# Designed miniproteins, single chains, continued (3), part 66

Each design is a single chain, and the fold is of that chain. pLDDT is the mean over its residues in the fold that is shown.

## One batch from the design tools (miniprotein)

Design m10283
Fold by ESMFold2-Fast:
Structure m10283 (fold): chain A 93 residues (1-93)
Amino acid sequence: SLEELIEELLKAAEEGDVEKILELLEEILKLKPPKEVIKEIAEKIARILLERKLGGLIDELIRKVKDEVFKEALLEVDIEAGIEEIKKAVEKV
């Protein structure tokens, strides 16, 4: 059940469907998974969104998600991506 919900959640991330991501995440959180699992899911979602050029949806998820562990993991990936973008801009000078 948890594994199936995670697979559906990752598919929703590939599709950029924020509403479905939030719905599936709420179902997953009701199962009370370990913090490590929540963090891993958040990192995978953030990476998928960044690869799909949908990084702006990470900011929307950070605003709408209530789970602190999930929110923190999303923010960490978003910050790392922003630092990499700045480094690339500086190297072009």
Scores: mean pLDDT 80

Design m10284
Fold by ESMFold2-Fast:
Structure m10284 (fold): chain A 97 residues (1-97)
Amino acid sequence: GPAPPPAPAELAEILAGIRALAERAEPAIERVADDRSDKEAARKVAEAAIEALGLLDPAAAEELRRRLEAAETAEELIRITQEAIAEIARALERARA
């Protein structure tokens, strides 16, 4: 089942952590925006997204991390990033309910 929503005080700290991870990943995000075939940059973005997801849903993050290890193409890494972002959005919506 889905992870329980974080407590309100913990949510603020989690959101700060997600922001810090996004800022750290910014150069890699810019590289992927310029060239979607940049596998190294795509991997760094996917790793940051999975770390951010881990703050909200450790089980979902672990599953995506296993897929990251098997990923061979930038397209697969971008898909993993998209799935991590969708899971983050879903977890945050549960926290607001």
Scores: mean pLDDT 83

Design m10285
Fold by ESMFold2-Fast:
Structure m10285 (fold): chain A 72 residues (1-72)
Amino acid sequence: SLVELGKGIFQAVLDRLGKKEATAAEIAEELGESQKAASEALNYLASLGAVEKRVRVDPRTGERVTYYRVAE
């Protein structure tokens, strides 16, 4: 389940993203939420087309890092 943050977690996530991109971990830290809650909210918004996912490969580790931004 998702926790309501006065404005609702979905609105808080969208407000924090604004015109920038961020990882679920960064959004979680900024909102004081768990990474699971932030990730669930971001993925739900992405399923609605409100947020876009961008996957980048870290050239040092070869790991995939997912960034999120508000869809235009």
Scores: mean pLDDT 76

Design m10286
Fold by ESMFold2-Fast:
Structure m10286 (fold): chain A 98 residues (1-98)
Amino acid sequence: AERAEEAAKEAEKYAKEGDGEKAGRAASEAGYAADEAAKSGDKEEAKRAAEAANEAAKYAAEAAKKNPKDAIKATGGAIAAIGGAVTAALAAGEKPAG
């Protein structure tokens, strides 16, 4: 989860700076970290990583609004972050004991 949380902080930083390309890249990193957390089998890590990736996606989307020139890269990063967040959230959901 730490990697996804750190990537979300970078996405916030770059979004505040108006750097959509770097915000999108950080959001993509948060999404990949969330996918890795989902594969770990640790539901707590998966839940934290999903939350971090969702935050990174929000920051990348805000960066896309501020700078249309970087909108494609920022939007791409947001989509990757959402994908990782969904995967991690599903992994964090209650698994039937079986």
Scores: mean pLDDT 77

Design m10287
Fold by ESMFold2-Fast:
Structure m10287 (fold): chain A 71 residues (1-71)
Amino acid sequence: GPVYPRIVARNVTELSTVEALLAARRPDELLFAEDADGGPFAPLYLLTDAAAARAVLARHPRVTVVVIRKP
Protein backbone atom coordinates (compact mmCIF):
# COMPACT_ATOMS: atom_id res chain seq x y z
CA GLY A 1 0.00 0.00 0.00
CA PRO A 2 1.06 3.66 -0.23
CA VAL A 3 3.36 5.06 2.47
CA TYR A 4 1.74 8.06 4.15
CA PRO A 5 4.05 10.70 5.67
CA ARG A 6 3.47 11.18 9.39
CA ILE A 7 3.68 14.80 10.55
CA VAL A 8 3.51 15.68 14.24
CA ALA A 9 1.31 18.78 14.42
CA ARG A 10 1.93 19.64 18.10
CA ASN A 11 1.57 18.56 21.72
CA VAL A 12 -1.85 19.76 22.95
CA THR A 13 -3.81 20.00 26.19
CA GLU A 14 -6.65 22.25 24.91
CA LEU A 15 -9.69 21.33 22.83
CA SER A 16 -9.56 24.70 21.01
CA THR A 17 -6.08 23.81 19.63
CA VAL A 18 -7.38 20.48 18.26
CA GLU A 19 -10.50 22.21 16.82
CA ALA A 20 -8.21 24.67 14.97
CA LEU A 21 -6.21 21.74 13.53
CA LEU A 22 -9.44 19.99 12.46
CA ALA A 23 -10.71 23.19 10.76
CA ALA A 24 -7.37 23.61 8.93
CA ARG A 25 -7.04 19.96 7.79
CA ARG A 26 -7.11 19.14 4.07
CA PRO A 27 -9.49 16.49 2.59
CA ASP A 28 -6.51 14.10 2.11
CA GLU A 29 -5.39 14.44 5.75
CA LEU A 30 -6.28 12.31 8.76
CA LEU A 31 -5.71 13.53 12.32
CA PHE A 32 -4.83 11.17 15.16
CA ALA A 33 -4.18 11.80 18.85
CA GLU A 34 -1.74 9.71 20.86
CA ASP A 35 -1.21 9.90 24.64
CA ALA A 36 1.89 12.09 25.10
CA ASP A 37 2.69 10.21 28.35
CA GLY A 38 1.93 6.70 26.94
CA GLY A 39 5.33 5.87 25.42
CA PRO A 40 5.99 3.76 22.27
CA PHE A 41 2.82 1.60 22.65
CA ALA A 42 0.42 4.51 23.30
CA PRO A 43 -3.05 4.05 21.78
CA LEU A 44 -3.95 6.07 18.67
CA TYR A 45 -7.33 7.81 18.38
CA LEU A 46 -8.81 9.03 15.10
CA LEU A 47 -10.03 12.64 15.38
CA THR A 48 -13.00 12.94 13.03
CA ASP A 49 -14.60 15.94 14.79
CA ALA A 50 -14.55 18.12 17.92
CA ALA A 51 -16.64 15.59 19.89
CA ALA A 52 -14.02 12.87 19.29
CA ALA A 53 -11.27 15.31 20.33
CA ARG A 54 -13.12 16.25 23.54
CA ALA A 55 -13.60 12.56 24.45
CA VAL A 56 -9.87 11.82 23.95
CA LEU A 57 -8.74 14.87 25.98
CA ALA A 58 -11.14 13.88 28.80
CA ARG A 59 -9.20 10.57 29.12
CA HIS A 60 -5.72 11.88 28.18
CA PRO A 61 -4.96 15.44 29.38
CA ARG A 62 -1.83 15.64 27.17
CA VAL A 63 -1.79 14.35 23.58
CA THR A 64 0.43 14.53 20.54
CA VAL A 65 -1.59 15.29 17.39
CA VAL A 66 -0.30 13.46 14.33
CA VAL A 67 -1.31 14.37 10.76
CA ILE A 68 -1.17 11.61 8.14
CA ARG A 69 -1.27 12.97 4.58
CA LYS A 70 -1.88 11.01 1.40
CA PRO A 71 1.01 11.34 -1.11
Scores: mean pLDDT 70

Design m10288
Fold by ESMFold2-Fast:
Structure m10288 (fold): chain A 87 residues (1-87)
Amino acid sequence: SVEKELEEWIERAKKAKEEYDAKELEPSFIKTLDAIFESFEKGVVSKEDAENAINYALVKAYEALEKGDLLKARGYFLLALFIETMS
């Protein structure tokens, strides 16, 4: 169901945020995007670059959810989905 898919995405986002918070990691969105675009220009998207981009988007989606910014959260979830479908 749509509700189960949404719950799974939220749970993935929560876990990504917890891991980033525990490691005090702050992902660089621009560096991640540059790596993905360079991979696309070469006709190859590495699974590592794609996964890093997905995890970054999920962290930002969860932070937006915690702040009640539903529009921003939606944008980051859509970004994660697009990267996952392209890789």
Scores: mean pLDDT 72

Design m10289
Fold by ESMFold2-Fast:
Structure m10289 (fold): chain A 77 residues (1-77)
Amino acid sequence: KVGDEVHFRDSQGNKSSGKVSGVSGNKLTVDKAFTEASGTVGKSGGDYYYVSEVSGGTSTATLMTNPSKELVKLAEE
């Protein structure tokens, strides 16, 4: 939900977080520009998200409906 902090991990294992500034269906707008769109994954509550777009100081994270074991491990550390 808006105001929640979401923790993300990129393909190199770098950790970062951002606050949710918007929610639209299966997408979150995060108040942080991550360095790579695909390959950056995170967890919010019980759900897994991947960064689908990075633009202008924000990122769009999209809900994973069928996350792979590798992506789940990356998101969970």
Scores: mean pLDDT 68

Design m10290
Fold by ESMFold2-Fast:
Structure m10290 (fold): chain A 98 residues (1-98)
Amino acid sequence: MKIKPLEVTEEERIRLLEEAYDLFEQALKLYDQGNFKEAGSYAIQAASLLIKAGVEPEKAYKLIDEIVEAMRSGNKEKLKEIIEKLYDLVREALERLR
């Protein structure tokens, strides 16, 4: 695993997840604006923060690979679906910690 979960406090984990949440919101906004490359980039950054926070790292890695594949193939529908799945993961994690 290239990106490893950080040895962080619960407070730091919440901060990482809140940052990931903001990045996913930006990714969805960019997607709606037709900026698919930027949307994918922001989603990958947000997913990296999920991994660092220790939230479903294996699943987050799989979804990053799927974003890269969707971007290479130009599959806009799949890109949105994956971003939404990652957004649900960060939302669910924040609900458990709040």
Scores: mean pLDDT 81

Design m10291
Fold by ESMFold2-Fast:
Structure m10291 (fold): chain A 95 residues (1-95)
Amino acid sequence: MTEEEFERLVRDTIESVREFIKAAKEAQKNGKLDRELVIKATATALVAIGTAIDAERMGKEELAEIFREIAKEVAQDEVDLEKIEELVKKAEELL
């Protein structure tokens, strides 16, 4: 993987995480926990894990650890959205 391909992957993953945060905030406001949100959480966690593996292969251990933590937090029964947003900011700063 090239550096440019990796940066694009990280940006795409961050966008997926932000989309999840937006959907989760909307669900929390409306008091709804639906199957679609659970599926989105699962998909987001898998994408984050994949990006962490690629980050590790590129020698970017700090970025790999951040995406592993994002995957873990997204997969929780009670999601800490503020913590996920902080992890996303840290990932953007390492680009």
Scores: mean pLDDT 83

Design m10292
Fold by ESMFold2-Fast:
Structure m10292 (fold): chain A 87 residues (1-87)
Amino acid sequence: MEEIDFIDEIREKGATEEQVDKLIELALNSKDPLVQLRALGALYDIALRDPRFRERVKKVLEELAKNSKDPRIQKAAKEGLERLDAL
């Protein structure tokens, strides 16, 4: 399965712990900024719907907001954190 297709499927069907682990890996370590951004968006959507993953997702968003060299990823991570912290 292509990485983008994998991310989109998880968004619709809900996520297992293994799938969340894979999305975290893609968000932090993918060399493709589009894949990173899509994985970040999927992690945010998962955390919004499933409180079991909120702590882990917040940690990933904090890391991306502080350490990402891509301004789009930094902005998306900061916005995601603000929204999850409001829950």
Scores: mean pLDDT 78

Design m10293
Fold by ESMFold2-Fast:
Parts: sequence; structure tokens; C-alpha cells
Structure m10293 (fold): chain A 74 residues (1-74)
Amino acid sequence: SSMEEKLLKGAEELANMMVENKLSESEVRRWVRYLLSEGVPLEALEHLIEVLEKKDPKLAKVAREVVEEYKKEQ
């Protein structure tokens, strides 16, 4: 539970950072690819996308596209 709480908090903080620092679509794609390569759970990435959806739907769409591409490559 404490690890799940840390992952969800980290996902929220990362989503906020992406919006506040006005990351480009290419920067968001690189971040999500990096997190996937490091073995970050899909559940944490889904939470990141949900937080992004509320603040910047365009960046949320970009993040979702990277996750869906990854799922198709499995």
C-alpha cells in the first residue's frame, strides 16, 4: 500500500510538472517511453494520464498513444 501510494503521488507530481513546465508532445513521449523502459507499472501510467486529462487533454492523448503503442508491441 505505501509503495502504491508513492507511485500514485509520483504520477500526479510528474503530470503537474509536465503541465507547469509546458512540456512539448515530444518531451512527454520521451518521458512515458522512459518510464515504460524502467518498468513503471501500467497502473501508475494510467493514473498519470487521468491527472493530465484534467489539466491538458492534448498531453494526456500523447501519453495514452505511447502506452497503447507499448501494449501492441507485447
Scores: mean pLDDT 85

Design m10294
Fold by ESMFold2-Fast:
Structure m10294 (fold): chain A 120 residues (1-120)
Amino acid sequence: MSPAVEAVLSVMPEELAKKYSDEQLERAAKLFAEGVYEDKDIKVKGILAYLLSRIASTEAGPLLVEVLKSENPDLELVKEALRRMAEIGDENALPALKELEKIEPEEAKELEKLLLETLK
């Protein structure tokens, strides 16, 4: 396993990481390290959004919106990324929370409430 994949696995829960190939994890880790946030594979963009949410990057929200608008989004990955953003008061979560509300309205409302409570 590459050092880049090991770094991703150190910050991503095993239950989420199991859904992705080693190639997807390695590509996301490499792109994250290089500061490049574009890929043809929407699943790689999802992993990138998760990693970016851990460091309060302004790029996390836009990538999560793209993932949520895709076919069969990984909602567990998206919710974990948005929960971290809400816990740290990252308002860039708001557009992605509005997209999540169309799919899981109750979960989106709870995460928005957490974000607003953190900002007070």
Scores: mean pLDDT 83

Design m10295
Fold by ESMFold2-Fast:
Structure m10295 (fold): chain A 89 residues (1-89)
Amino acid sequence: GGPMVKAAEQAILAYLKAEPDRWVRRNDLIDFASEATGASREQTDLALDRLVDKGLVTERVDERGETMLQIDTEAYAAAELDELNKRLA
């Protein structure tokens, strides 16, 4: 993805990391990250899809059919450590 998709990923992770036990509606995350970064809604949607695919964010549909997202703090911490180790090797 382009720089805007990466910026949206970082904004989403920062938002979710602030309250790691919170489930957040997908549309609320798209609105937040688009406003924070200037990314389009389409770029932000792609960023969310990529974070779910990477296992950094968990996606579920609630009992009312709303898509909810939460950070996987263990997976996120492991990914940060892996990135740091690659830079130090």
Scores: mean pLDDT 82

Design m10296
Fold by ESMFold2-Fast:
Structure m10296 (fold): chain A 106 residues (1-106)
Amino acid sequence: MEEEVKELEEKARNFIQKAVEIASKVDPETAKKILELASKFYKALREYKEAVENGDEEKAQETLERMKKLFDELESEYKKAVDTLNERIKKLQEEIKRLQEEIDSL
């Protein structure tokens, strides 16, 4: 369990950094949802650490399951944000190509 939590914390740390970068480039609703999920994840991580320090194994298991669920939701929202950014980049590339073809036609 301790190794699993360490791996999850490391993955979450790297992921949240990426999510914050993406949040600045996506729609405000998606950005807000990503940040809310990240906040909930860190709250669950705190509760997990407190449960472990207090020797509450049942609470530790419950918070670990909640962290896994929140991480899955965070990954889902991040993927959605990345897909949205990729579509915007593709649209901009298509516009650039169209303008280039129009210039070449003059």
Scores: mean pLDDT 79

Design m10297
Fold by ESMFold2-Fast:
Structure m10297 (fold): chain A 88 residues (1-88)
Amino acid sequence: MAEERIREATARLGALAREAAEAALAGDAERMRALLAEAERFFLETYERWKADPSVSEEQLEEGVRAMVQAVRDALAPVAEAIEAALA
């Protein structure tokens, strides 16, 4: 149960970050900022819920946080590449 919630939260955060990346690449800065703000809020609220949940072990909490951070990094990689190319 706890592992499923962590997987579902990671997938949702990754989807929000991917939509933000797509908005950024399309030049829609307002949509990008709104989606990133939603992703940040979702991450923080999810982290606090997992931290307070006695069915979530410390190890599962750490792995869940790493999975969420990695999903965001993977989703935003194309934006980082585009920014680096623009600055070169």
Scores: mean pLDDT 80

Design m10298
Fold by ESMFold2-Fast:
Structure m10298 (fold): chain A 85 residues (1-85)
Amino acid sequence: MLEKEIVEAMRLMSDSVIDIASRTSSPDTRAKTLEDQSKRYSKDPRLSEAAKLYEQASEYAKKGDIKKAAELEKEAMKILIEISS
């Protein structure tokens, strides 16, 4: 298990990368990336909750709601970091 400060730093860095990608990529590109992540993580039962969040994020990105898609992607990443700790 990582120190709380290190886990928080990793989460902050992940959120920053997601925000940059959301601002610089097209909605179609974001939707495809999130859909691919959902399919990849859905193969692991331990990551099913994160996979579900990526699926929802992909749906919002397809609708052009990039802000909501980014929020859901950050939530999924938080779960992945916590499971890995």
Scores: mean pLDDT 79

Design m10299
Fold by ESMFold2-Fast:
Structure m10299 (fold): chain A 72 residues (1-72)
Amino acid sequence: MEELEFLQRVNEEAMALVGAAAAASSDPALVQRVVQIAQDQMGTAFAQGVEEARRSLAEVRAAVAAAIAEAE
């Protein structure tokens, strides 16, 4: 229903952030770390619902920003 559509959009945004990290960094280890964080956070979000999905997406954004900064 509406909540499932919202969770799907959150997952799509998380995967877009992973793609952006891959484009910004040539280090496959950093990219894999970001992917793992995104997958773990989205898994938890789907189990806990919409509010946790929003929180998890914020953590994924922070992790992506940190990985890009480390790649500099």
Scores: mean pLDDT 68

Design m10300
Fold by ESMFold2-Fast:
Structure m10300 (fold): chain A 119 residues (1-119)
Amino acid sequence: MEDEKLFAEASRRIAGLTADALVAIAEGDYEKADEMVERIRQLGDEAAKKLKNPELQQAVRDMVDSAVALVESLREEYERAKKEGPEAYRKFLQGVADMARALGRPEAAEKLRELAEKV
């Protein structure tokens, strides 16, 4: 696989796993979120090893670091929203749904919007 195609495929897969991790956090499933984070790290490491271009290797590492930081940030927001009450949690779910859609998981986004309506 050429570097550009490998980078594009890795980017799409990392984005999808990131969305899956964010959805898991929104549902309170920290075990699944941790599994997705481990998969992101493994996928990033494997992609970086296969890429020949050092700039693309660094770009993949930066994507992994950004994805992990986003997931960790969302855990803090989830905990805050749950403490503040139902309205804060509903807004949190809507925000995660928008992120999931942007990351290529429209079905997961719709599920989170349905959960927000029930809060």
Scores: mean pLDDT 86

Design m10301
Fold by ESMFold2-Fast:
Structure m10301 (fold): chain A 87 residues (1-87)
Amino acid sequence: EVEEKLKKFLEIADKAEAKLTELFAKNPNPSVEEITKIAKELGLSEESARKAAEEAVEISKKLNASQQEQIAIASTIIAGELLKEEE
């Protein structure tokens, strides 16, 4: 069960990273709204997508994250929220 949840998490994170990489390629400084849209496209509810986007932006600012780190942070948070909603 734990291994299956980890595999699902990593699969979702990979999909999120691909979409976020495309977003950052078009806009190097995407807004919370743009990240929320990606999270919604991946299957999150509007409330969960907005929360995930806000958390990703806050953590990225706190860490002074690079573009690649911002993508990793956002994809991880989105994947975690999606896995939680399936529960």
Scores: mean pLDDT 82

Design m10302
Fold by ESMFold2-Fast:
Parts: C-alpha cells; structure tokens; sequence
Structure m10302 (fold): chain A 85 residues (1-85)
C-alpha cells in the first residue's frame, strides 16, 4: 500500500497500534469527521515529525472521504487489528 511504501516496519507497527486506539475511541465516543481528521493529523505529526508532506497528504486523503466512508474505514481497521490478535 501507499502507507507501507512511506514507512519503516517499526514506524508502521507503532502507527498501526496508535491508529487502532484512535479508531476504537472515535467509534466509542462517536466523534465527528472533523474531530477524527484533527486527531489523526495530530497523531501523524507526533509519530512522524520529520514527514510533514506525508501528514499533509494523509489529511487531504481523509478530507476527500465522506463521513460514512471514513467511519466504515475505522470499523474495518478495528476489526482487522483485533482479528490479528
């Protein structure tokens, strides 16, 4: 995937775990699309401080999704992460 091309294995594993936690909390607390995008951007800036271009690209991608598409993506991500453990 595009994400796999841009990240080391260690960065990917850490980002995957943190995204899982964020996605689970977003579903549990019923966050808006705007709240989800802001939290994801903050997470990427924190975990990948030397990659602002990647953060900007990810923000633009998430902004392009409908609220329904974003929520469906989060649900699938949570299910896949939990199924692998």
Amino acid sequence: SFVSVELSDEEYARLEEELYKLAKEAIEKNWSKEEIIERVEELFRRLLPDRPDFVAYMRAFLDSLSEEELLESLRISVEQYEAAR
Scores: mean pLDDT 78

Design m10303
Fold by ESMFold2-Fast:
Structure m10303 (fold): chain A 63 residues (1-63)
Amino acid sequence: SMAEQEELKKKVEEEIRKLIEAGKFGEAFQVFMERKSELSYEQYLEVSAFMADLILEYLRKQK
């Protein structure tokens, strides 16, 4: 269902957020690559943007 797909996307984003906040970019990328097949193309693009924004925010905090 659409609700199940939205919950799946949120779980992927939560896992990625936790890893990036811990500085574990390689592990975050691995989660994204492993789980991208479970996402629609639109969700894949949204999670890609989400991950990029989180990495950029993390790097800004290190300055």
Scores: mean pLDDT 84

Design m10304
Fold by ESMFold2-Fast:
Structure m10304 (fold): chain A 86 residues (1-86)
Amino acid sequence: SAAAREEAAERLRRMAEEAERTGDEELIRRLRLELLREQLRQLIEAVKAGKVNKEEVIEALKKIKKEADPEEQKLIEEAIKEIEKI
């Protein structure tokens, strides 16, 4: 729901504020991974809704994956597999 997305966005914003306040590198890394998860979730929903081309999205994610760190690569690979099931 829209309310659930707003709650997730608010949670991420609070994490960003805490990371900025403390300079905690581990919190910044976690925030980056959570932002990526949310972006990938929204992208999967857009594919399911027919708003974007499935094949083009898979190609774009494969290109991004090549320059990503290992944890980001895992999240991107999982998103590609989920999109391939659509």
Scores: mean pLDDT 80

Design m10305
Fold by ESMFold2-Fast:
Structure m10305 (fold): chain A 62 residues (1-62)
Amino acid sequence: GFEEALALNEESIAKLKAEYPGKTTITRGDGAVVGFSIAGMTSDEIAAAALKNSPVKTDVRP
């Protein structure tokens, strides 16, 4: 249910990053990691989720 989905929100993200750090990761042309890919998500959704959870990743080296 929604309560289970909410409980898994942070846990699923953290677990996926720990278990599959580079398995389905979205990178920019410069090689910077901007997010992670999960089955069923679009690139835009994944990028938005990454920025939401890691705002510091919005910055790139000039």
Scores: mean pLDDT 49

Design m10306
Fold by ESMFold2-Fast:
Structure m10306 (fold): chain A 89 residues (1-89)
Amino acid sequence: TGSQLLVEKLLQEIYEPFNKGKALANSKDITEENKKEAIQNFEKSIEVAGGYLKKAKETGGAESIIKFFQEALEKAKQELEKFKKELAA
């Protein structure tokens, strides 16, 4: 129970900046400030996910928990790369 609630809270800390970044990146009237803030939010999601992944591996966390953080990290990296490519086009 307590460990499950903690994992859900940690995933929220990863996905909150991720979802904010996506909302900014997909805004109809995207500004230069929205572009910068979207990148910053994706980078924050990557940093948080990477930190939790490292900690889970160091403390011998369950494979399912490690996989959740790894998948979140990969998603954030993919969205950042897609957005950067869209900005370059």
Scores: mean pLDDT 83

Design m10307
Fold by ESMFold2-Fast:
Structure m10307 (fold): chain A 111 residues (1-111)
Amino acid sequence: EKKKKEELEEAAAEAAEAAGHMLQKAAEAYREGKKLAKESREEAEKKVREAAKEAQKEEKVLSEEEAEKIAELTAKGALGTEEVGKKKEEEVKKLLKEVVERKVEEAKKKL
């Protein structure tokens, strides 16, 4: 309706879309990590962490600290048991939800 509301809705939609893409890339890194774990657990962990960190940086929605946290959780989930993987995936989802909420609040202060 009003220009301020439209800009806020667009910012929220963009943040939600970016968070969705980041979650999908984390899931892909998780699957790759499981495959690599058969050959070298240490190498698999490093590659998963690097891939997740690069994916989060591309979205430019996360702070460096948030990106590292998500990368660490993704690597631990990929190399852990299925139960650990599920728990780490939920932790990543919670962090991404907090990022979206933070971006919406930042947009509100700017407008």
Scores: mean pLDDT 64

Design m10308
Fold by ESMFold2-Fast:
Structure m10308 (fold): chain A 91 residues (1-91)
Amino acid sequence: SLQAQLQEAFDALGLNASPETIQQLADILETQGGLDLNAFALALQQLGINLPAEKVQEIFDAFDFDQNGTIDLPTFIFVLSELTGKTYSPG
């Protein structure tokens, strides 16, 4: 499930995620196919990643390659691995 995949990734990256946060992110990903800027910023806050708004925007714009207004799950996990300095490879 998306919830199980998110939990595994967050645990591997040393991120503290509540069951409520995982459920909310899974619901957004299932409904929208990705995280928009507001959902991405909220996810970072809830995972304890404290970045200024300008940096969140820069990261989002850099990874929204298709300019469709969303970041998909694999891209989101990759961004989290870069921000935490830890590696996660789904397999």
Scores: mean pLDDT 79

Design m10309
Fold by ESMFold2-Fast:
Structure m10309 (fold): chain A 61 residues (1-61)
Amino acid sequence: SSMDERVRHLREVAELLRERARQLDAQGQQSTPEQAAELQKIVDGLRRLAEQAERLAEELE
């Protein structure tokens, strides 16, 4: 069903968001403190979006 496809897509999006967050977190370790702080805000945002995508997937199951 289209709902099953949405569940799969939401989980794929969550995984991609988490992978991007890991990459940016690693970049922060090689950055200035100011750049690291801005990257951390983006990382936190991506992780929240990933959690939301997973919650939506759970609601559709």
Scores: mean pLDDT 86

Design m10310
Fold by ESMFold2-Fast:
Structure m10310 (fold): chain A 93 residues (1-93)
Amino acid sequence: DEIEELKERLKKDPNDAISYIKLALYYAVTFNEKEAIYYLRKAIELLEKDPSLVPEEERPLLIAQLNQAKELAEKAGLDDVVEEIRKLIELLR
């Protein structure tokens, strides 16, 4: 339900960086590497063009969730997912 709602939001607003980050988090922690990389790269692309797409007040929680997902991905050996999460965290700082 929540994942389907996030995908519906992205159909209506393709610049919704927060929805891309939330989908990336879901696929990273469920070890769906291809989908995780896709949504991480979309979030990175959007934030490189417009960092204001994620408000300052939302950043601490998203960084905390991304760090948790990164630790899980490291333990699972998903090195490419770890790399994309690191890039996204730097853009949110």
Scores: mean pLDDT 89

Design m10311
Fold by ESMFold2-Fast:
Structure m10311 (fold): chain A 77 residues (1-77)
Amino acid sequence: MEELAKETEERLRELGERLRAALAAGDSAAARAVVEEIGRLGLEVVEFLKDSLSDEEYEEAVARIEADREQALAAAA
């Protein structure tokens, strides 16, 4: 778990840097692609943890990831 969390943090950091670079370049298509990749990574982590989460925690985590994705896509548009 700890090792997976650290790998996820590192991946998110790399994706965040790519998103920043895309936004700085005015490349909305690249920015949207990175946001989609971040969302997929988040859902993969939640799916991996599904058996360790209550149904309520799982639904809440998925809803939060989807909401954050939509908000980020709107901000990049």
Scores: mean pLDDT 76

Design m10312
Fold by ESMFold2-Fast:
Structure m10312 (fold): chain A 76 residues (1-76)
Amino acid sequence: MEKELEEKKKLAKEYIELRMEYIKKYGSEEEKKSAEENKEKILEKIIEAIESGSMPELSKENLEKAIELLKELLEK
């Protein structure tokens, strides 16, 4: 089931990148700085959670829904 983990990792990375774009467009200067400083740490924690299965909410379906929502928010 390695393929499913790889897909989840890709979605997690896309989610973080879109979240960074959202913060840069709508966030405060403090939020932008915090997001850039913590991006790598947040991504690492999410990947670890996906690999360990410790966060069932990080399912492929939930990640895809979060990505879609974030893309919609970026279009406004």
Scores: mean pLDDT 76

Design m10313
Fold by ESMFold2-Fast:
Structure m10313 (fold): chain A 92 residues (1-92)
Amino acid sequence: GKEEIEKIIEKMEEILKRLERILEEAMRKLKELPKEKILEGIGRVLRLIGLLIETRKILEELKKSEDLEEAKKLLKKAEEILREAEEILEEL
């Protein structure tokens, strides 16, 4: 029902906030990298920005959805994006 989709939207907004914190931490780590690793670090940060943009698009799709099963699939995709983002941060 509508209430279940609203709870999924809330979880999605929590994922978005976590991704924004990951990007902030990655930007901080990038500034501390040795010069020989800067280009690789920039590539990783650009990937994180792409994941954040994709998650924002998923949230906009979710806000327009009335289908609970579609909403669950969009949430699962965002959770997979969050895992990739956490792995990228660890590799920085």
Scores: mean pLDDT 87

Design m10314
Fold by ESMFold2-Fast:
Structure m10314 (fold): chain A 67 residues (1-67)
Amino acid sequence: STEELAERLRERLAARGLEGRVDDAALRKFAQALQGQESLIETALIMLELEDLDVDRALAALERLMK
């Protein structure tokens, strides 16, 4: 589910020292976009860090990589 994926993303961010740096609404949006694309979670987290935790910019960067 989106909630389960959002929790996994939160746990991965906490492991990277980024706990609480992305709000719940932004994490939910990120999880919704990654639903069914779980193989991309690691790449998505790397893009999120490169884009200074901006979910909209990270999703745009992922779209460019997938073309």
Scores: mean pLDDT 81

Design m10315
Fold by ESMFold2-Fast:
Structure m10315 (fold): chain A 99 residues (1-99)
Amino acid sequence: DEKVEALKKINEILREYFLKTTGPSAQLTEEMEKKIEEINEKNAKELAEKDFEGAMLAVARLAASLAIDAKEYETAEKLYEALPVEEARELFEELLEKA
């Protein structure tokens, strides 16, 4: 299932970032914990079936926030590349242009 695989990749990226940012740069930690819980393996299948597009748009907003507010460009780029929904990629690009 390509949608479940995308959600798992996104969760892995968010988990890696969370583990690396346990410290003073954790202003977005609460948002990440919330998104990780939404996208975790337990919920990935349900999200893929019921609200995959909404989940991808939410990830795009989080990725844009990481780039703009936290200057975490590597994590933002990885999240952007993991987005299989064109509308979510377009949202990320639009949010970066407005910043």
Scores: mean pLDDT 72

